# Ledger of designs, part 81: designed miniproteins, single chains, continued (5)

Each design is a single chain, and the fold is of that chain. pLDDT is the mean over its residues in the fold that is shown.

## One batch from the design tools (miniprotein)

Design m18808
Fold by ESMFold2-Fast:
Structure m18808 (fold): chain A 97 residues (1-97)
Amino acid sequence: APALPAGTEGIELTGGIVSVSTDAAGVLHAEFEQEVLDAAGRRLRFRTRIRLTPEGGSVAFEVTNVEDGEVLARNEVQGNPVVSARLRAAIEAALAA
């Protein structure tokens, strides 16, 4: 499942699917971008990139301060088949909305 930094939940200014595609090898690529206002009043941009294979996948996220473009946090989580199935279901739900 995609993970966001603690303390940024529940406050959303803008958000959406940037891209979703499947390559010739059957790997699903999805990108989501969301802007949030933190407890200090800073506008932060979250970018989540998802790569799903039949065997697993990865979720990469990046937090940037919108005012100066500084990258505050960057992380990547490797998935397993269970995580891959959950991420696929979440992407399908987002595409249906």
Scores: mean pLDDT 63

Design m18809
Fold by ESMFold2-Fast:
Structure m18809 (fold): chain A 76 residues (1-76)
Amino acid sequence: DEERRRKEIEELRRKAREYLLEGASATVEMIGVSVRYLGEGIPKEEYERKLKEYQEKLDEYDKKFQEYLEKAKELE
């Protein structure tokens, strides 16, 4: 069914786009934490903890983005 395959590709591309945008958001949060550390002097331990949390989220979002993108390509 061509219509079903088309809808599956569209949904996979939509999910890939969502994870790409989540990654961009996490990057902005990491920049914000770095700005706060350098400007406001938040504790080093808090900075390092939050930086690792955002980096882990970035890695997860990138992995999901790549997985959905690859699945969409395989169905084309």
Scores: mean pLDDT 85

Design m18810
Fold by ESMFold2-Fast:
Structure m18810 (fold): chain A 92 residues (1-92)
Amino acid sequence: MAEVEVKVEAIPEGKELVVKTKNIVDGKVLTESVVEGKDSENGTKFTAAALLAIGDALTTNLLGGKTIVEVKDGDEKAGKLIAEGAKNAAQG
């Protein structure tokens, strides 16, 4: 299985959603993707974009190393969905 670490951190104010994915091999970052959204009103669209970015990173990770997914979210719904999607992708 690909090694995936998911970090979820709440943003103190606002509904900003930030998802960072890093592909790490031998302690070095080889690739990094960032997806940003501002509001949970468009949460489904932002979440879909974030899940696509995570899927891309995980696919790359199958070639070596580990992927770290960091989610920063002022709204628990979007952050939870992204974190769960990342875990499911790593296991499935």
Scores: mean pLDDT 57

Design m18811
Fold by ESMFold2-Fast:
Structure m18811 (fold): chain A 70 residues (1-70)
Amino acid sequence: SAEKKEEFLKELNKIEEEVGEVVENKDSMPKEEYEKKLEELKKKMEELFKKYNAPQSDIDVYNENMEKAK
C-alpha cells in the first residue's frame, strides 16, 4: 500500500541521515568506533528491510554501499 511505502521511506531516510552524520564525523572518532556505528546502522537497515519484506537485492545494494563508506 502507499501508506506502507511512505512509512518505509520515512524510516529509511532517518537511517540514511544517521549514516550521513557518522560519515561526516569520521575524522572526529576512532576508526573502531566509526566501523561499529556503521555496522549498527547496517543492522538497523537489515531489520527495516525485513519488516517491510524488501527484496534481498535491495538489502545487497545497501550492504555494498555501506562497505564503500568504510
Scores: mean pLDDT 77

Design m18812
Fold by ESMFold2-Fast:
Structure m18812 (fold): chain A 85 residues (1-85)
Amino acid sequence: MDVKENIEEVKKAYPDEKVIVLEIDEEELLKILEKLGLDEDSIADAKAYIAKHGKLYFVSSEKQINEKLSEEEKEILKEAEELRK
């Protein structure tokens, strides 16, 4: 996946919003990608990518995360990021 190209696409769609890069290293986090608008085929591709490479980067905006994710789902993302430190 080309993270730089995806960052530029998100900036173009949401020019006034903070761009957020999510590190997805567990299959449980794929449910959050579904909430952020990935279809079933894209989720299956992401799962295969994680199985092969160990992790995937997904680029979104802070607005998309705040509008589409519940507080519980945001906490899961935050905990996953803190555990990687």
Scores: mean pLDDT 72

Design m18813
Fold by ESMFold2-Fast:
Structure m18813 (fold): chain A 93 residues (1-93)
Amino acid sequence: SKEFEELKKELEKLIEEAKEKGDNLTAKMLEYALQLAEKLVKKGKVDEAIKILKDAIKLAKKHLENPEDKQLILQTIGEVLRMIGELLDLELE
């Protein structure tokens, strides 16, 4: 999917930006989003993978603009934990 490849490149640039800014939480969230999305693509769930990348990119952009926002920090932590759970479920199928 061309849309998936374009979103993947945008997400990878945001990972680098987050790391350069010292926002390791946002970088980790994006890394898990990419891992989950790639596993979903391999299972033929391309639309779900695209949705994961879009949502992660949107959250990352908001957090990078507002790095001290407690609600965005908590939401990002929640997304990391959720994605870890989904990755474990996919590995145990």
Scores: mean pLDDT 87

Design m18814
Fold by ESMFold2-Fast:
Structure m18814 (fold): chain A 79 residues (1-79)
Amino acid sequence: SSEALDAIFAQEAPQYRADAEALIDEVEKLLKGNPSKEELQYASNLVVAAMILAALAGDEETLKRAREVGKQLDEKIKS
């Protein structure tokens, strides 16, 4: 049951990590510019997706990076 899912996640972990990193990079690029409110909402969706993928990959460093970028994004949205 769960062992089969764990095996699939372990096999796909490198791809999940790469996808998470790509999403984080996209959010960081948006934050370096002057993002619109629509772009900030889009970026919020990317952060959530990156956190899920990083968690599935078991990559604590990428998950930490996603959380830090999410915090920066929240500060921009509140401004």
Scores: mean pLDDT 84

Design m18815
Fold by ESMFold2-Fast:
Structure m18815 (fold): chain A 68 residues (1-68)
Amino acid sequence: MKPSMEEIVAFTEEMNRLAIEKYGKPLWQLPLDQQNAIVAEIRKKHPHLADVSAAEEAAARLIAMSES
């Protein structure tokens, strides 16, 4: 099921924060293996967002960047 916009934004902010903290780069600049590691950790911290697909994650990144 599609999460709320606020939940999507929070999910994206947490993923980007973790990516920068662990690898020093934004999530979208990481190789697939590292992106998968970040997603796995966020899923453990936010089980209510565990069903967010790769497409919803991509949409969340776009929303956080463009805010439209």
Scores: mean pLDDT 66

Design m18816
Fold by ESMFold2-Fast:
Structure m18816 (fold): chain A 67 residues (1-67)
Amino acid sequence: SSEIKKAEAHVELTRGATEAMETMLRWVLDKANASEEERQQALDRARAEGQRAVDEKEAELRALKER
């Protein structure tokens, strides 16, 4: 349905936004001369937060598909 396609687009947009934020974070960490450990910690945190946002949108999509 068109509603399911819209929800799928929202999942893709959320993934793209999280990837863009990760790219920006890597740039910031590079400019700050962050250590490898600091980079790993910051990226792991950003990835965890991004994955939660994607999981939320995927849960919305699953709810639509189950109806």
Scores: mean pLDDT 85

Design m18817
Fold by ESMFold2-Fast:
Structure m18817 (fold): chain A 61 residues (1-61)
Amino acid sequence: SMADRLVASAVALLEQLREAGASDAELRNVADGLVRQMRADGVPEAVVERVREAMEAVIRE
């Protein structure tokens, strides 16, 4: 589904940034930017919420 692909892409991006030494604050800034961009692109709010939850799980590990 679109939601599954967006979740996988966002999680992979944040994991790559963390491996490269990004801080929690930097990851939150990237996550906030992705959420803003998804809303601007007209992605349904239910999909945006699911991606946000997945990104928060990566940051909180």
Scores: mean pLDDT 87

Design m18818
Fold by ESMFold2-Fast:
Structure m18818 (fold): chain A 79 residues (1-79)
Amino acid sequence: MAIEAVDRLEEARIRLIEALKKAGKISEEQAEEYKELLRKETEEAKAWLSTQSPEKQAEITKLLEAEIERLEAEVKALE
């Protein structure tokens, strides 16, 4: 479902932020700033998606799943 895919995307993005921090590529402060911005963006995305048709939500879900796979690959590349 689109809303669940948005939550999974947020989780994947948080994992990438944490991986970047552990790799020394961003600071603790930057990681917290990115997570805060992500939380706000996630809430807005969920609100918008809840107004869309089931067909549009299914289309968006496929796009979000592809992005999640891309982010997971980036996390693995940093480890």
Scores: mean pLDDT 82

Design m18819
Fold by ESMFold2-Fast:
Structure m18819 (fold): chain A 62 residues (1-62)
Amino acid sequence: KNKEIVEKFLKKLEEKRKAGVLSDEEKEILDKIKEMIKAGASYSEILKYLKKVYGEGGIKSL
């Protein structure tokens, strides 16, 4: 479930990147998530980071 939420969010950011509308802040978030995954962070840790940055409402708008 956490994996599905994180993957859906990453897909949204990648779509924004392809459309050329990704903000500098969103780019930092995308890069941070990529580094967390490379470092072996769990999807629950990544989701916790996203909740801290966007809040529950920002994530649920996905």
Scores: mean pLDDT 75

Design m18820
Fold by ESMFold2-Fast:
Structure m18820 (fold): chain A 80 residues (1-80)
Amino acid sequence: SLEDLRARAEAELQRVEAEIDKLVSNPEKKQEILDEYRAEVERILADYEAGKLTDYQALFRLLAVREEAIVKARILAKEE
């Protein structure tokens, strides 16, 4: 359900935020990554609610955008 998917997304957001906090010390860069991640998650939830994504497709996209956010954080950490 959308409610179950949203609850999962909220749990994943907390994990991603904790991981990014360990990697990126600059608060502005941290906020940029988190804002982009939140925007992508909201797009996935909206597409799911509109019937554009199955449960599995929505889950796979959530996993992909989580990985993208963490990779971006690692790249920025290297450039600092």
Scores: mean pLDDT 84

Design m18821
Fold by ESMFold2-Fast:
Formats: C-alpha cells, sequence, structure tokens
Structure m18821 (fold): chain A 87 residues (1-87)
C-alpha cells in the first residue's frame, strides 16, 4: 500500500535538507506539497518517515506538506473523529 505523512511547518534547515536528500535518494521517499513554513528544525517529521520506512519496507512512503488551512482542516477532522469514538 501507501503511507502518507501529512505535515505542516516543514523546515528548510541544513539538517532537514540533508535528511530529505537521504530519504529521497537512498530510500526513495517522496516529498509533496507547495507550501512549507520555515521553522528552525523538523527532525521529528523526518525521523518518523525513516522509522515508518524501516518498520514497513514494502510500503510506499510519502510526506505531504499541507498549507496552514489544509492542516487545520485535517486536524479538526481528526479531533472530531476521535471525539466520536470516545463518546
Amino acid sequence: GKITIHAYKFAHTPQAEKMMKYLKETLNIELKGKEQASVEESGLLLGLALLLHQEHPDEEIEIEILSEEEFEAAREELVARLAALAA
């Protein structure tokens, strides 16, 4: 199958760029999305992608960078679904 990581505030730090190069060139993990917020560090996101690739090596993994509005909508949808399950 395919595993998609939805992310917001992806950083263009030297560490993040080096890790993204490793993920793309060595592990063939795709980065999608047009809007990226500049933050100081995004190592947690990249570490999660690497961990998922190691745990599910037969799955296609991609990281999709969402706009602030898309991320907020996705967050609200997830919260609503979790609240419905808890009720």
Scores: mean pLDDT 62

Design m18822
Fold by ESMFold2-Fast:
Structure m18822 (fold): chain A 61 residues (1-61)
Amino acid sequence: QMVTVKTSSGLVLPGELQNGEVKTAFVPGLSKEVTVKIGGETFNAVLKRVEKGVAYFQLTK
C-alpha cells in the first residue's frame, strides 16, 4: 500500500506500508520521527532501522 512520508523539516517522500511497517528511500536529512499519511489518516512513525538505502519506520500513536 502506497503512503506519503513527511519529515519534521517538511521533506515529503513516497513510501510503502507493509505489515504495520513503513518503508521509504533513505535520504540525507531523513528525521528519526516522521508523519505518515495512510488512506486519509495521519500517523506518527519512528525510524526502526536502515538497510541498504531503505529506511523502515514503525507506526506509533
Scores: mean pLDDT 79

Design m18823
Fold by ESMFold2-Fast:
Structure m18823 (fold): chain A 65 residues (1-65)
Amino acid sequence: DMKKKMEEVEKKVRDSLIAQGYSEKDAKEAAKEAAEIAEKLVKEKGESWGHAVSKGVSEAIKKLE
């Protein structure tokens, strides 16, 4: 279930970013962006969820700066 996997990824990324000192608002926005990027990479490029999430988080954090 893609929806459930995206929700799991979004929650884990959000919690990780909050632990790193990001605001709840920034962590929520970045987590959502990271999950959407990861879904696109998995569906369109066949990347693993681990690799896709790592790339998604990196790109989402750059957009916060």
Scores: mean pLDDT 81

Design m18824
Fold by ESMFold2-Fast:
Structure m18824 (fold): chain A 79 residues (1-79)
Amino acid sequence: DEEAKRQALEHLEEALRHLSQGDIEGALEHAEKAREYAEKVKQNREEALKHLDEAIRHLKEGDVVAAVEHLGKAREALE
């Protein structure tokens, strides 16, 4: 579903934007929404979810550098 892919990518970009502003809580909310939409994507779903799960885990730990890396990998998997 192209709509699910578009929504997942939009929320990934919002998560990265919030992190650039130092807003870890906002980034976490958008990363969790990206994960919900990524579950509905047919292609590269497993790889995208793996990296989103790692990003969410690192955001909860306050590890922004690792979170940014995994959000980027989730985006690459969905593109």
Scores: mean pLDDT 87

Design m18825
Fold by ESMFold2-Fast:
Structure m18825 (fold): chain A 78 residues (1-78)
Amino acid sequence: MEGLEEARRALEEGRRLEEEARKEGNEKGALAAGVGAGLAGIAVGVARGAGADPEEAARLAREALEKGKKGYEEGRLA
């Protein structure tokens, strides 16, 4: 369950970034963080429901979160 826990943490962190971006009025950052969180959520769902490799799900969730963070930072600079 290690990968599943990591994917869940990525989802939770992405949701926090989305809320923070919305509070700041960073619309582009909120969208990027929301997309990252959504993709992490899909990875969690696939690992749970379809029996996918939890380590692969964790990797995909982390990559989605990192891309969301990059979009959040770009939105702050715009």
Scores: mean pLDDT 73

Design m18826
Fold by ESMFold2-Fast:
Structure m18826 (fold): chain A 61 residues (1-61)
Amino acid sequence: SLEQQIAFLQTVRGMLLIAGETTRWVLERQGQPAEGAAELARLQARVDEIQAQIAALEAQA
């Protein structure tokens, strides 16, 4: 159902946000914050795509 698809995408979004925090923490500890900028931007782009999918599904409800 649409509701189940939205709930699944919300879960995936949450996991990506946690991955972003984890990536920042690891790269800071490795002394590579500049490399973290590109990786964090990639993760944010994935979050933005999922947010757009959620909005599209909610508009179909």
Scores: mean pLDDT 82

Design m18827
Fold by ESMFold2-Fast:
Structure m18827 (fold): chain A 70 residues (1-70)
Amino acid sequence: SMEKIKEIAKELTEEFKEMLKKGKSLDEIQEILQKKFLEEIKKNKLSEEEANELSALVLEGMNEAYKELK
């Protein structure tokens, strides 16, 4: 479901934003988010197409959050 993918992307983006606010390094944040991203793919049994869409939405959200906090 596209709605589910958007919900997951929003949650991961919000976690990214909160970790940036707490002063975590980008390397630490990347490791944490990559692990969570893979867990969400497995948990929700996402297809390759759905996983690619989730990845794109998360990257877009992270880029926007980073620009706002720069």
Scores: mean pLDDT 83

Design m18828
Fold by ESMFold2-Fast:
Structure m18828 (fold): chain A 100 residues (1-100)
Amino acid sequence: DEEKARQFAEDIIELVEEIKEYLLSLLEDPEKLVALFRVLGREDLARELEEAIRNKDMERVEEIAEEAAKFLLGVDDEDLRLAKEDPKLFVERYYERLKK
């Protein structure tokens, strides 16, 4: 069902944005967001976030939040590209990962 695949792909794209916004709201207490990334096993994102906050690089903070949102949903840049260009293939790839 191409229409359902398209709707699901759109919902995932929207959910990435919503999770990103939620993560950015945690910047009221940056230590909590850093700790969250460490709990998720993403020490790389935790370190990058600490550096971005220290440098007041809000553009990089937003990029890190988007990367974390993609990680939490189990999607990558290729998945988001496919969600826009080939929703059916995106759905097939996403479900295969979810079942493992």
Scores: mean pLDDT 83

Design m18829
Fold by ESMFold2-Fast:
Structure m18829 (fold): chain A 62 residues (1-62)
Amino acid sequence: NAMLEKQQALAREIAETLLLVGEVIDKMLKEAREKGITDISEVMTPEEAKAELEKLRAERAA
């Protein structure tokens, strides 16, 4: 069923994106802890976080 296959592909894409977001957040928390930063946004800007997410996505696709 084409609709079911599309829904499954979408769900998989969302799940993979959430895993990658989790990896970015984990890295940010680790760096914040290392530097003694209480505000995680000071570790990475939104632009840097997006760049890291894109890098992780590309690495997993390669």
Scores: mean pLDDT 74

Design m18830
Fold by ESMFold2-Fast:
Structure m18830 (fold): chain A 74 residues (1-74)
Amino acid sequence: KSSFSVGPGQPIRAIQVQKLIDKGDTTIKVGKEGITKEAVDIINSSSKIKQVIAEGQSTKDSLLSFGLDESKLV
């Protein structure tokens, strides 16, 4: 069943970022499971997301490889 696909151990997807924006969240935390390129594209296009916190260097490198705005990466 597809009622809830957001959970620990899954990469952050575009639809999850959109839901966070809709709820007024300004910060996204990305763990070792990572994030999709589509989600990064939404983050870059939205002024509402102000910061993305990467938990490790490999995650940071992945975000940058997907074109994440460096000014949002912490």
Scores: mean pLDDT 76

Design m18831
Fold by ESMFold2-Fast:
Structure m18831 (fold): chain A 124 residues (1-124)
Amino acid sequence: PSAEEAYEAARARLSEEVRRLRDELLELVRRGELTEEKLEELLNQIPEEEAFDFGYVFMREVAETESDERLEEVVDLIISTAKKNKNSLKALRFLEGVRAALGAMGKLDLARKVQQTLNEILNS
């Protein structure tokens, strides 16, 4: 499917509660207030089955609204958070969604960076 088709499908699968958590996370990004601790707190509230789609939609929306420099900062924060939570299947599914969205958007260097992190966690 196209990147747009994949995004619309992922967005449609999110529950209303998870969409509200997405809006909270995007607001933290916009205000420059996103921290590892706040990301962990929000991820803990997401159902495991929605974590991939949440990561996909969140990353797509950050890339559409933020500068490339700010996008890289958000990706680095996500990677750092995932490394601290490497035993969380939910955090790993979120990271897989983030990687898939970056790849679909042609942000290949960032997608490879996330994939490298996934490989390191899965081999640890």
Scores: mean pLDDT 86

Design m18832
Fold by ESMFold2-Fast:
Structure m18832 (fold): chain A 85 residues (1-85)
Amino acid sequence: MEEEQKRLEELLETLEKELDEIEEMIKNGELSREELEQLKVAIEGAIKQLEEIEKRVDLSPELRERLEEVKKRLEKLLELIDEKL
């Protein structure tokens, strides 16, 4: 459990850093249609992975809240991508 929680913390920290950059790239039109479609698949996969972790790992309230915030940000990115496609 301790190692799994730390790995999740590292994953969330990485995603939080990447989300800001990805959002700006989408808004600025820096990604092609093909790149947006690939990014959509990757984000959908990330959301599913986070949902599976939430179901199987007994997370602290703080980690659960961070995971939910990251999922909401990923869902917002999917909406932005769909607007550009």
Scores: mean pLDDT 79

Design m18833
Fold by ESMFold2-Fast:
Structure m18833 (fold): chain A 80 residues (1-80)
Amino acid sequence: SKEEEEKREKEKKELEERAKELLMESVTLGVEAIKYAVDSVVYKKENEEKAKEYLEKAKELSKKSGEKSKEMLKLREEIK
């Protein structure tokens, strides 16, 4: 029925919006990871401890970005 078709279309749109949310989160975390990676290089000779701290933060954010990207890809497979 038309009502069942409208329900399926709404569910698909909700999954597409969730996939976009996860993509935005992944991109945001990736950009932050790059910033901390740059800061780690800048601080390397001036404050080695701070440089190491920023590098670990960059690694953590990069890992989280990858996890959000994987979640997004899994949702995209469900939409197909």
Scores: mean pLDDT 86

Design m18834
Fold by ESMFold2-Fast:
Structure m18834 (fold): chain A 80 residues (1-80)
Amino acid sequence: ADEVIEEGRRLAEEARAEARRSDPHYARQFLGVAEAAEATARNAEKDPSLSPQAARSVDVVREELELIRAEAARAEAARA
């Protein structure tokens, strides 16, 4: 469905924005998430029958994005 494609692209843009604000180590991780999110959206756009699989992939990507955010924030706090 269009919603899965939009969510995947939104997550990709969000991950790229996080990468721009991060040190090189975390920037690479965020860019990896962005690529996964964009690939999920692209695949769902090409084949709508993959929408259930794409929805699950979007959930996984969202969880990965939040885990990297939490780790990056913890590393930032530990710098002091």
Scores: mean pLDDT 81

Design m18835
Fold by ESMFold2-Fast:
Structure m18835 (fold): chain A 80 residues (1-80)
Amino acid sequence: SRGQQVAQGSRLSRQGNSLFQQGRYQDAADLYRQAIDLSRDHPSVSQILRNLSTVYRRLGDDDLARRYDDRSRRQEQLFQ
């Protein structure tokens, strides 16, 4: 169900946060992307996109970090 997909996305996002705190940036990015796919248009997507931006900044990909930050800001403006 949609609720189950959103709940799984939330779990993956929290696991991504744990990996980020461990310095496992690529693994964190992979889980954040999966969480976004499961959460779709849920309001939590904005925060996950911000986290993904931070991950890519740590990986030295400033262009990709900026693109994810821009997407996060757009999601916040849409109240989604």
Scores: mean pLDDT 86

Design m18836
Fold by ESMFold2-Fast:
Structure m18836 (fold): chain A 78 residues (1-78)
Amino acid sequence: SHMAMEYAAIKEETKAEIEKIEKDFKAGKISLEEALKEMVRLMQEAMARMQALGVPLSEMEELAEWAEKRIEELVKEA
């Protein structure tokens, strides 16, 4: 369905952007504060886009849990 294809694109795009932020932080290009701010912004944008598409809560929760674990790992490495 169009919704499933759009959701897959949102998920893939969001994960790639978060991974880029992680790399930029680990390379010393951005501060932890800047990295966390951008990751939160990206997740809020992704969640809003998924809600507009009517994506099931379970799928949204999976992406949110993935991102929360990435943020937790980043903070622990700092």
Scores: mean pLDDT 84

Design m18837
Fold by ESMFold2-Fast:
Structure m18837 (fold): chain A 79 residues (1-79)
Amino acid sequence: DEENRKRALEHLRQALEALAAGDLPTAREHVEQAKEAASKVKKNRDEALEHLERALEALEQGDVRAAVEAIGRAKEALE
């Protein structure tokens, strides 16, 4: 659980860095990896997965602001 939580948080950090650099494909890959790691976390898993799904939808639409907000919400749920 602790390792999966840390892995998810690290991927969300990398996704935010990619978005700051304008690299949406790399951000999407990290959000998808964070979603896989978060699926193995017991605490606040469903809340984190809901926000990660919103982040993926925002990235598909090119909505960087919505993606950053959703990633931040997922990070809060996992912390």
Scores: mean pLDDT 85

Design m18838
Fold by ESMFold2-Fast:
Structure m18838 (fold): chain A 100 residues (1-100)
Amino acid sequence: MEELKEKIKKLEKISDLLSKAEAALKAGDFDAARKYLREARKLLREMYEKFGDPIYKRLAELLDEAIEEIETDPLRAEMLIGVVQVALAVKITVLKKELE
């Protein structure tokens, strides 16, 4: 149960970082957006390494693409961030249901 709670807390931290990245991107602060996305990507890679769930690897790859597109196609970067946010929300909901 403690491992599951720590997992949820880490996923919620990643979700918060993505929300901050989206806000920075909408404000035109590409440096801040990249910083938040890189931290979120790092945490997703750690989740994959510890738990082996391929979803975390795929989500990290989507954030790599968002980082690359941030200045050249910020609308696509925002869409990719949104996809990762939705996937995290689903994962958090499922894990919270296991805790009750």
Scores: mean pLDDT 87

Design m18839
Fold by ESMFold2-Fast:
Structure m18839 (fold): chain A 98 residues (1-98)
Amino acid sequence: MSDLKKILEAENETQILEVYLNDETLALILKDKKTGEILSKIFRPLRSEEELAWLREQYEAMQSPDKKERVKAAVRYASAELLRIARENGDESAPDIL
C-alpha cells in the first residue's frame, strides 16, 4: 500500500481543501483557513478507471494559471464526492450533479 500523497490544495476566503491519493484510497480534507481546524474529512476507495481519468482532468484544470478555474475545479471535485457518498448510503434526497 502506497503512502497518501497530496495531489491538490485549493483555498477560498475561509477554507482550505486538500486532496490526497494513493493507489487504493482518495481523501478529502476541508480546513478552516484562519485556525487550521479540520471541518470535514472524507476517505473512500477508488472505484474505476473513469474516476481516475476524471480526477486527472480536475487536477490538470487546477494547475490552470486562472485562479477562478482552479477554485471551480476543486469545488466540483469535492461536491461530486460528497454526493457519491450520500447516494451509496441510500440518501435518495441528494441532488443530481453532472
Scores: mean pLDDT 62

Design m18840
Fold by ESMFold2-Fast:
Structure m18840 (fold): chain A 67 residues (1-67)
Amino acid sequence: SRASRLVAEKELPRVEAALAEVERLLAQGRDDEALALAKSHGVTADSAEEALAKLRRRLANGRAALE
């Protein structure tokens, strides 16, 4: 829908930036900081791996809305 596309256009860069930063923190072994950062972006998760999976799903959904 038009609303989904507008949300995707606004949120996609933020999701991409959040995902990149979470992956960077995880690569540095900073799992607690990665989880905290994901939660600050509205991700509800009990582990850094769950948060990463949720961010990747948001990115995929956002990209699909822009096709």
Scores: mean pLDDT 77

Design m18841
Fold by ESMFold2-Fast:
Formats: C-alpha cells, sequence, structure tokens
Structure m18841 (fold): chain A 60 residues (1-60)
C-alpha cells in the first residue's frame, strides 16, 4: 500500500470521527501503532503533510 493512499484513507476516517479505524488502516500499511496514532493526531490537527512524512519514514 502506498503512503499517499493510506494517508488519504486515514484522513477520511478521521473526518468521519472514526479515529480507531484510521489507526487500524495505517497499521495495515506498515507503521507501528505508535506511529499510526501520531499520524492520526497530526491529521486531526490539519497537519496532513507532516502525517504523510511520519508514514513514509515508518515504512508505509
Amino acid sequence: MSANRAAAGAAGLVQAGREDAAVALLKSAGPTEEDARRAVALIREGRGREAYRVLVESGA
């Protein structure tokens, strides 16, 4: 799974209030739970570019 596709899917889930589902989706792409939760927090803050960088660095 590409980091770009994983980040886009997670962003949609966060906007829908489904943060745990967003974490699960990101974990399926390669990141640890800690990195997935950090990326979700950044997406919630509107910091999508920084979330994308975390996912790329975490192997997504």
Scores: mean pLDDT 77

Design m18842
Fold by ESMFold2-Fast:
Structure m18842 (fold): chain A 75 residues (1-75)
Amino acid sequence: LVDQANRLRQQGLDLYRQGRYREAGRQFGQSGDLYYQSGDYRQAGLSYTNAGLAYRRAGDDDNSGRYYRLSGRLS
């Protein structure tokens, strides 16, 4: 789980740097879910925050708000 979550997070970062914000948000969200399933709540929260930021840059306020709320529940 953690190794797959790490790969998805890296893919999200690469997509974000390319300006592909919606796709980056999807990768960060999936990374957060896998970290959460592994019990790594700190990394899950960070990945969810990154998903929220990416969706915000994509103009997707609904998904941005959803992932910020998920991150907040883990802090």
Scores: mean pLDDT 88

Design m18843
Fold by ESMFold2-Fast:
Structure m18843 (fold): chain A 112 residues (1-112)
Amino acid sequence: AFAAEAARLSEALRVIAEAAARLEAGADPREVAEEARERLRRLGVPEAAVEEVARALEEEPDAAVAFFGAVGALLAAANGEDPAAGAARGVAEARAQPELTREQYAGALAAL
């Protein structure tokens, strides 16, 4: 159901963007991760993807890296792929090109 619903995917991406913006503002990563977990579960995101999103938000010190890890997990789940592999790819790509990552992250937050 989730993979077929573009509107639900857009809302889930908004949840992740709002969570990352809170991390940028200095919010507690554990609180942010717990709130994102609840919101994504209500949207019908698969539990494996919810946990990988929450883990990226809680454990990554850089909000931009946390954002791309979380997005990677969500997009992998939407495509029927392993959310953990998606999160790992998102984090690795974000860390490989910090300047490009920061630019793309700022653009994503501007879409809020």
Scores: mean pLDDT 83

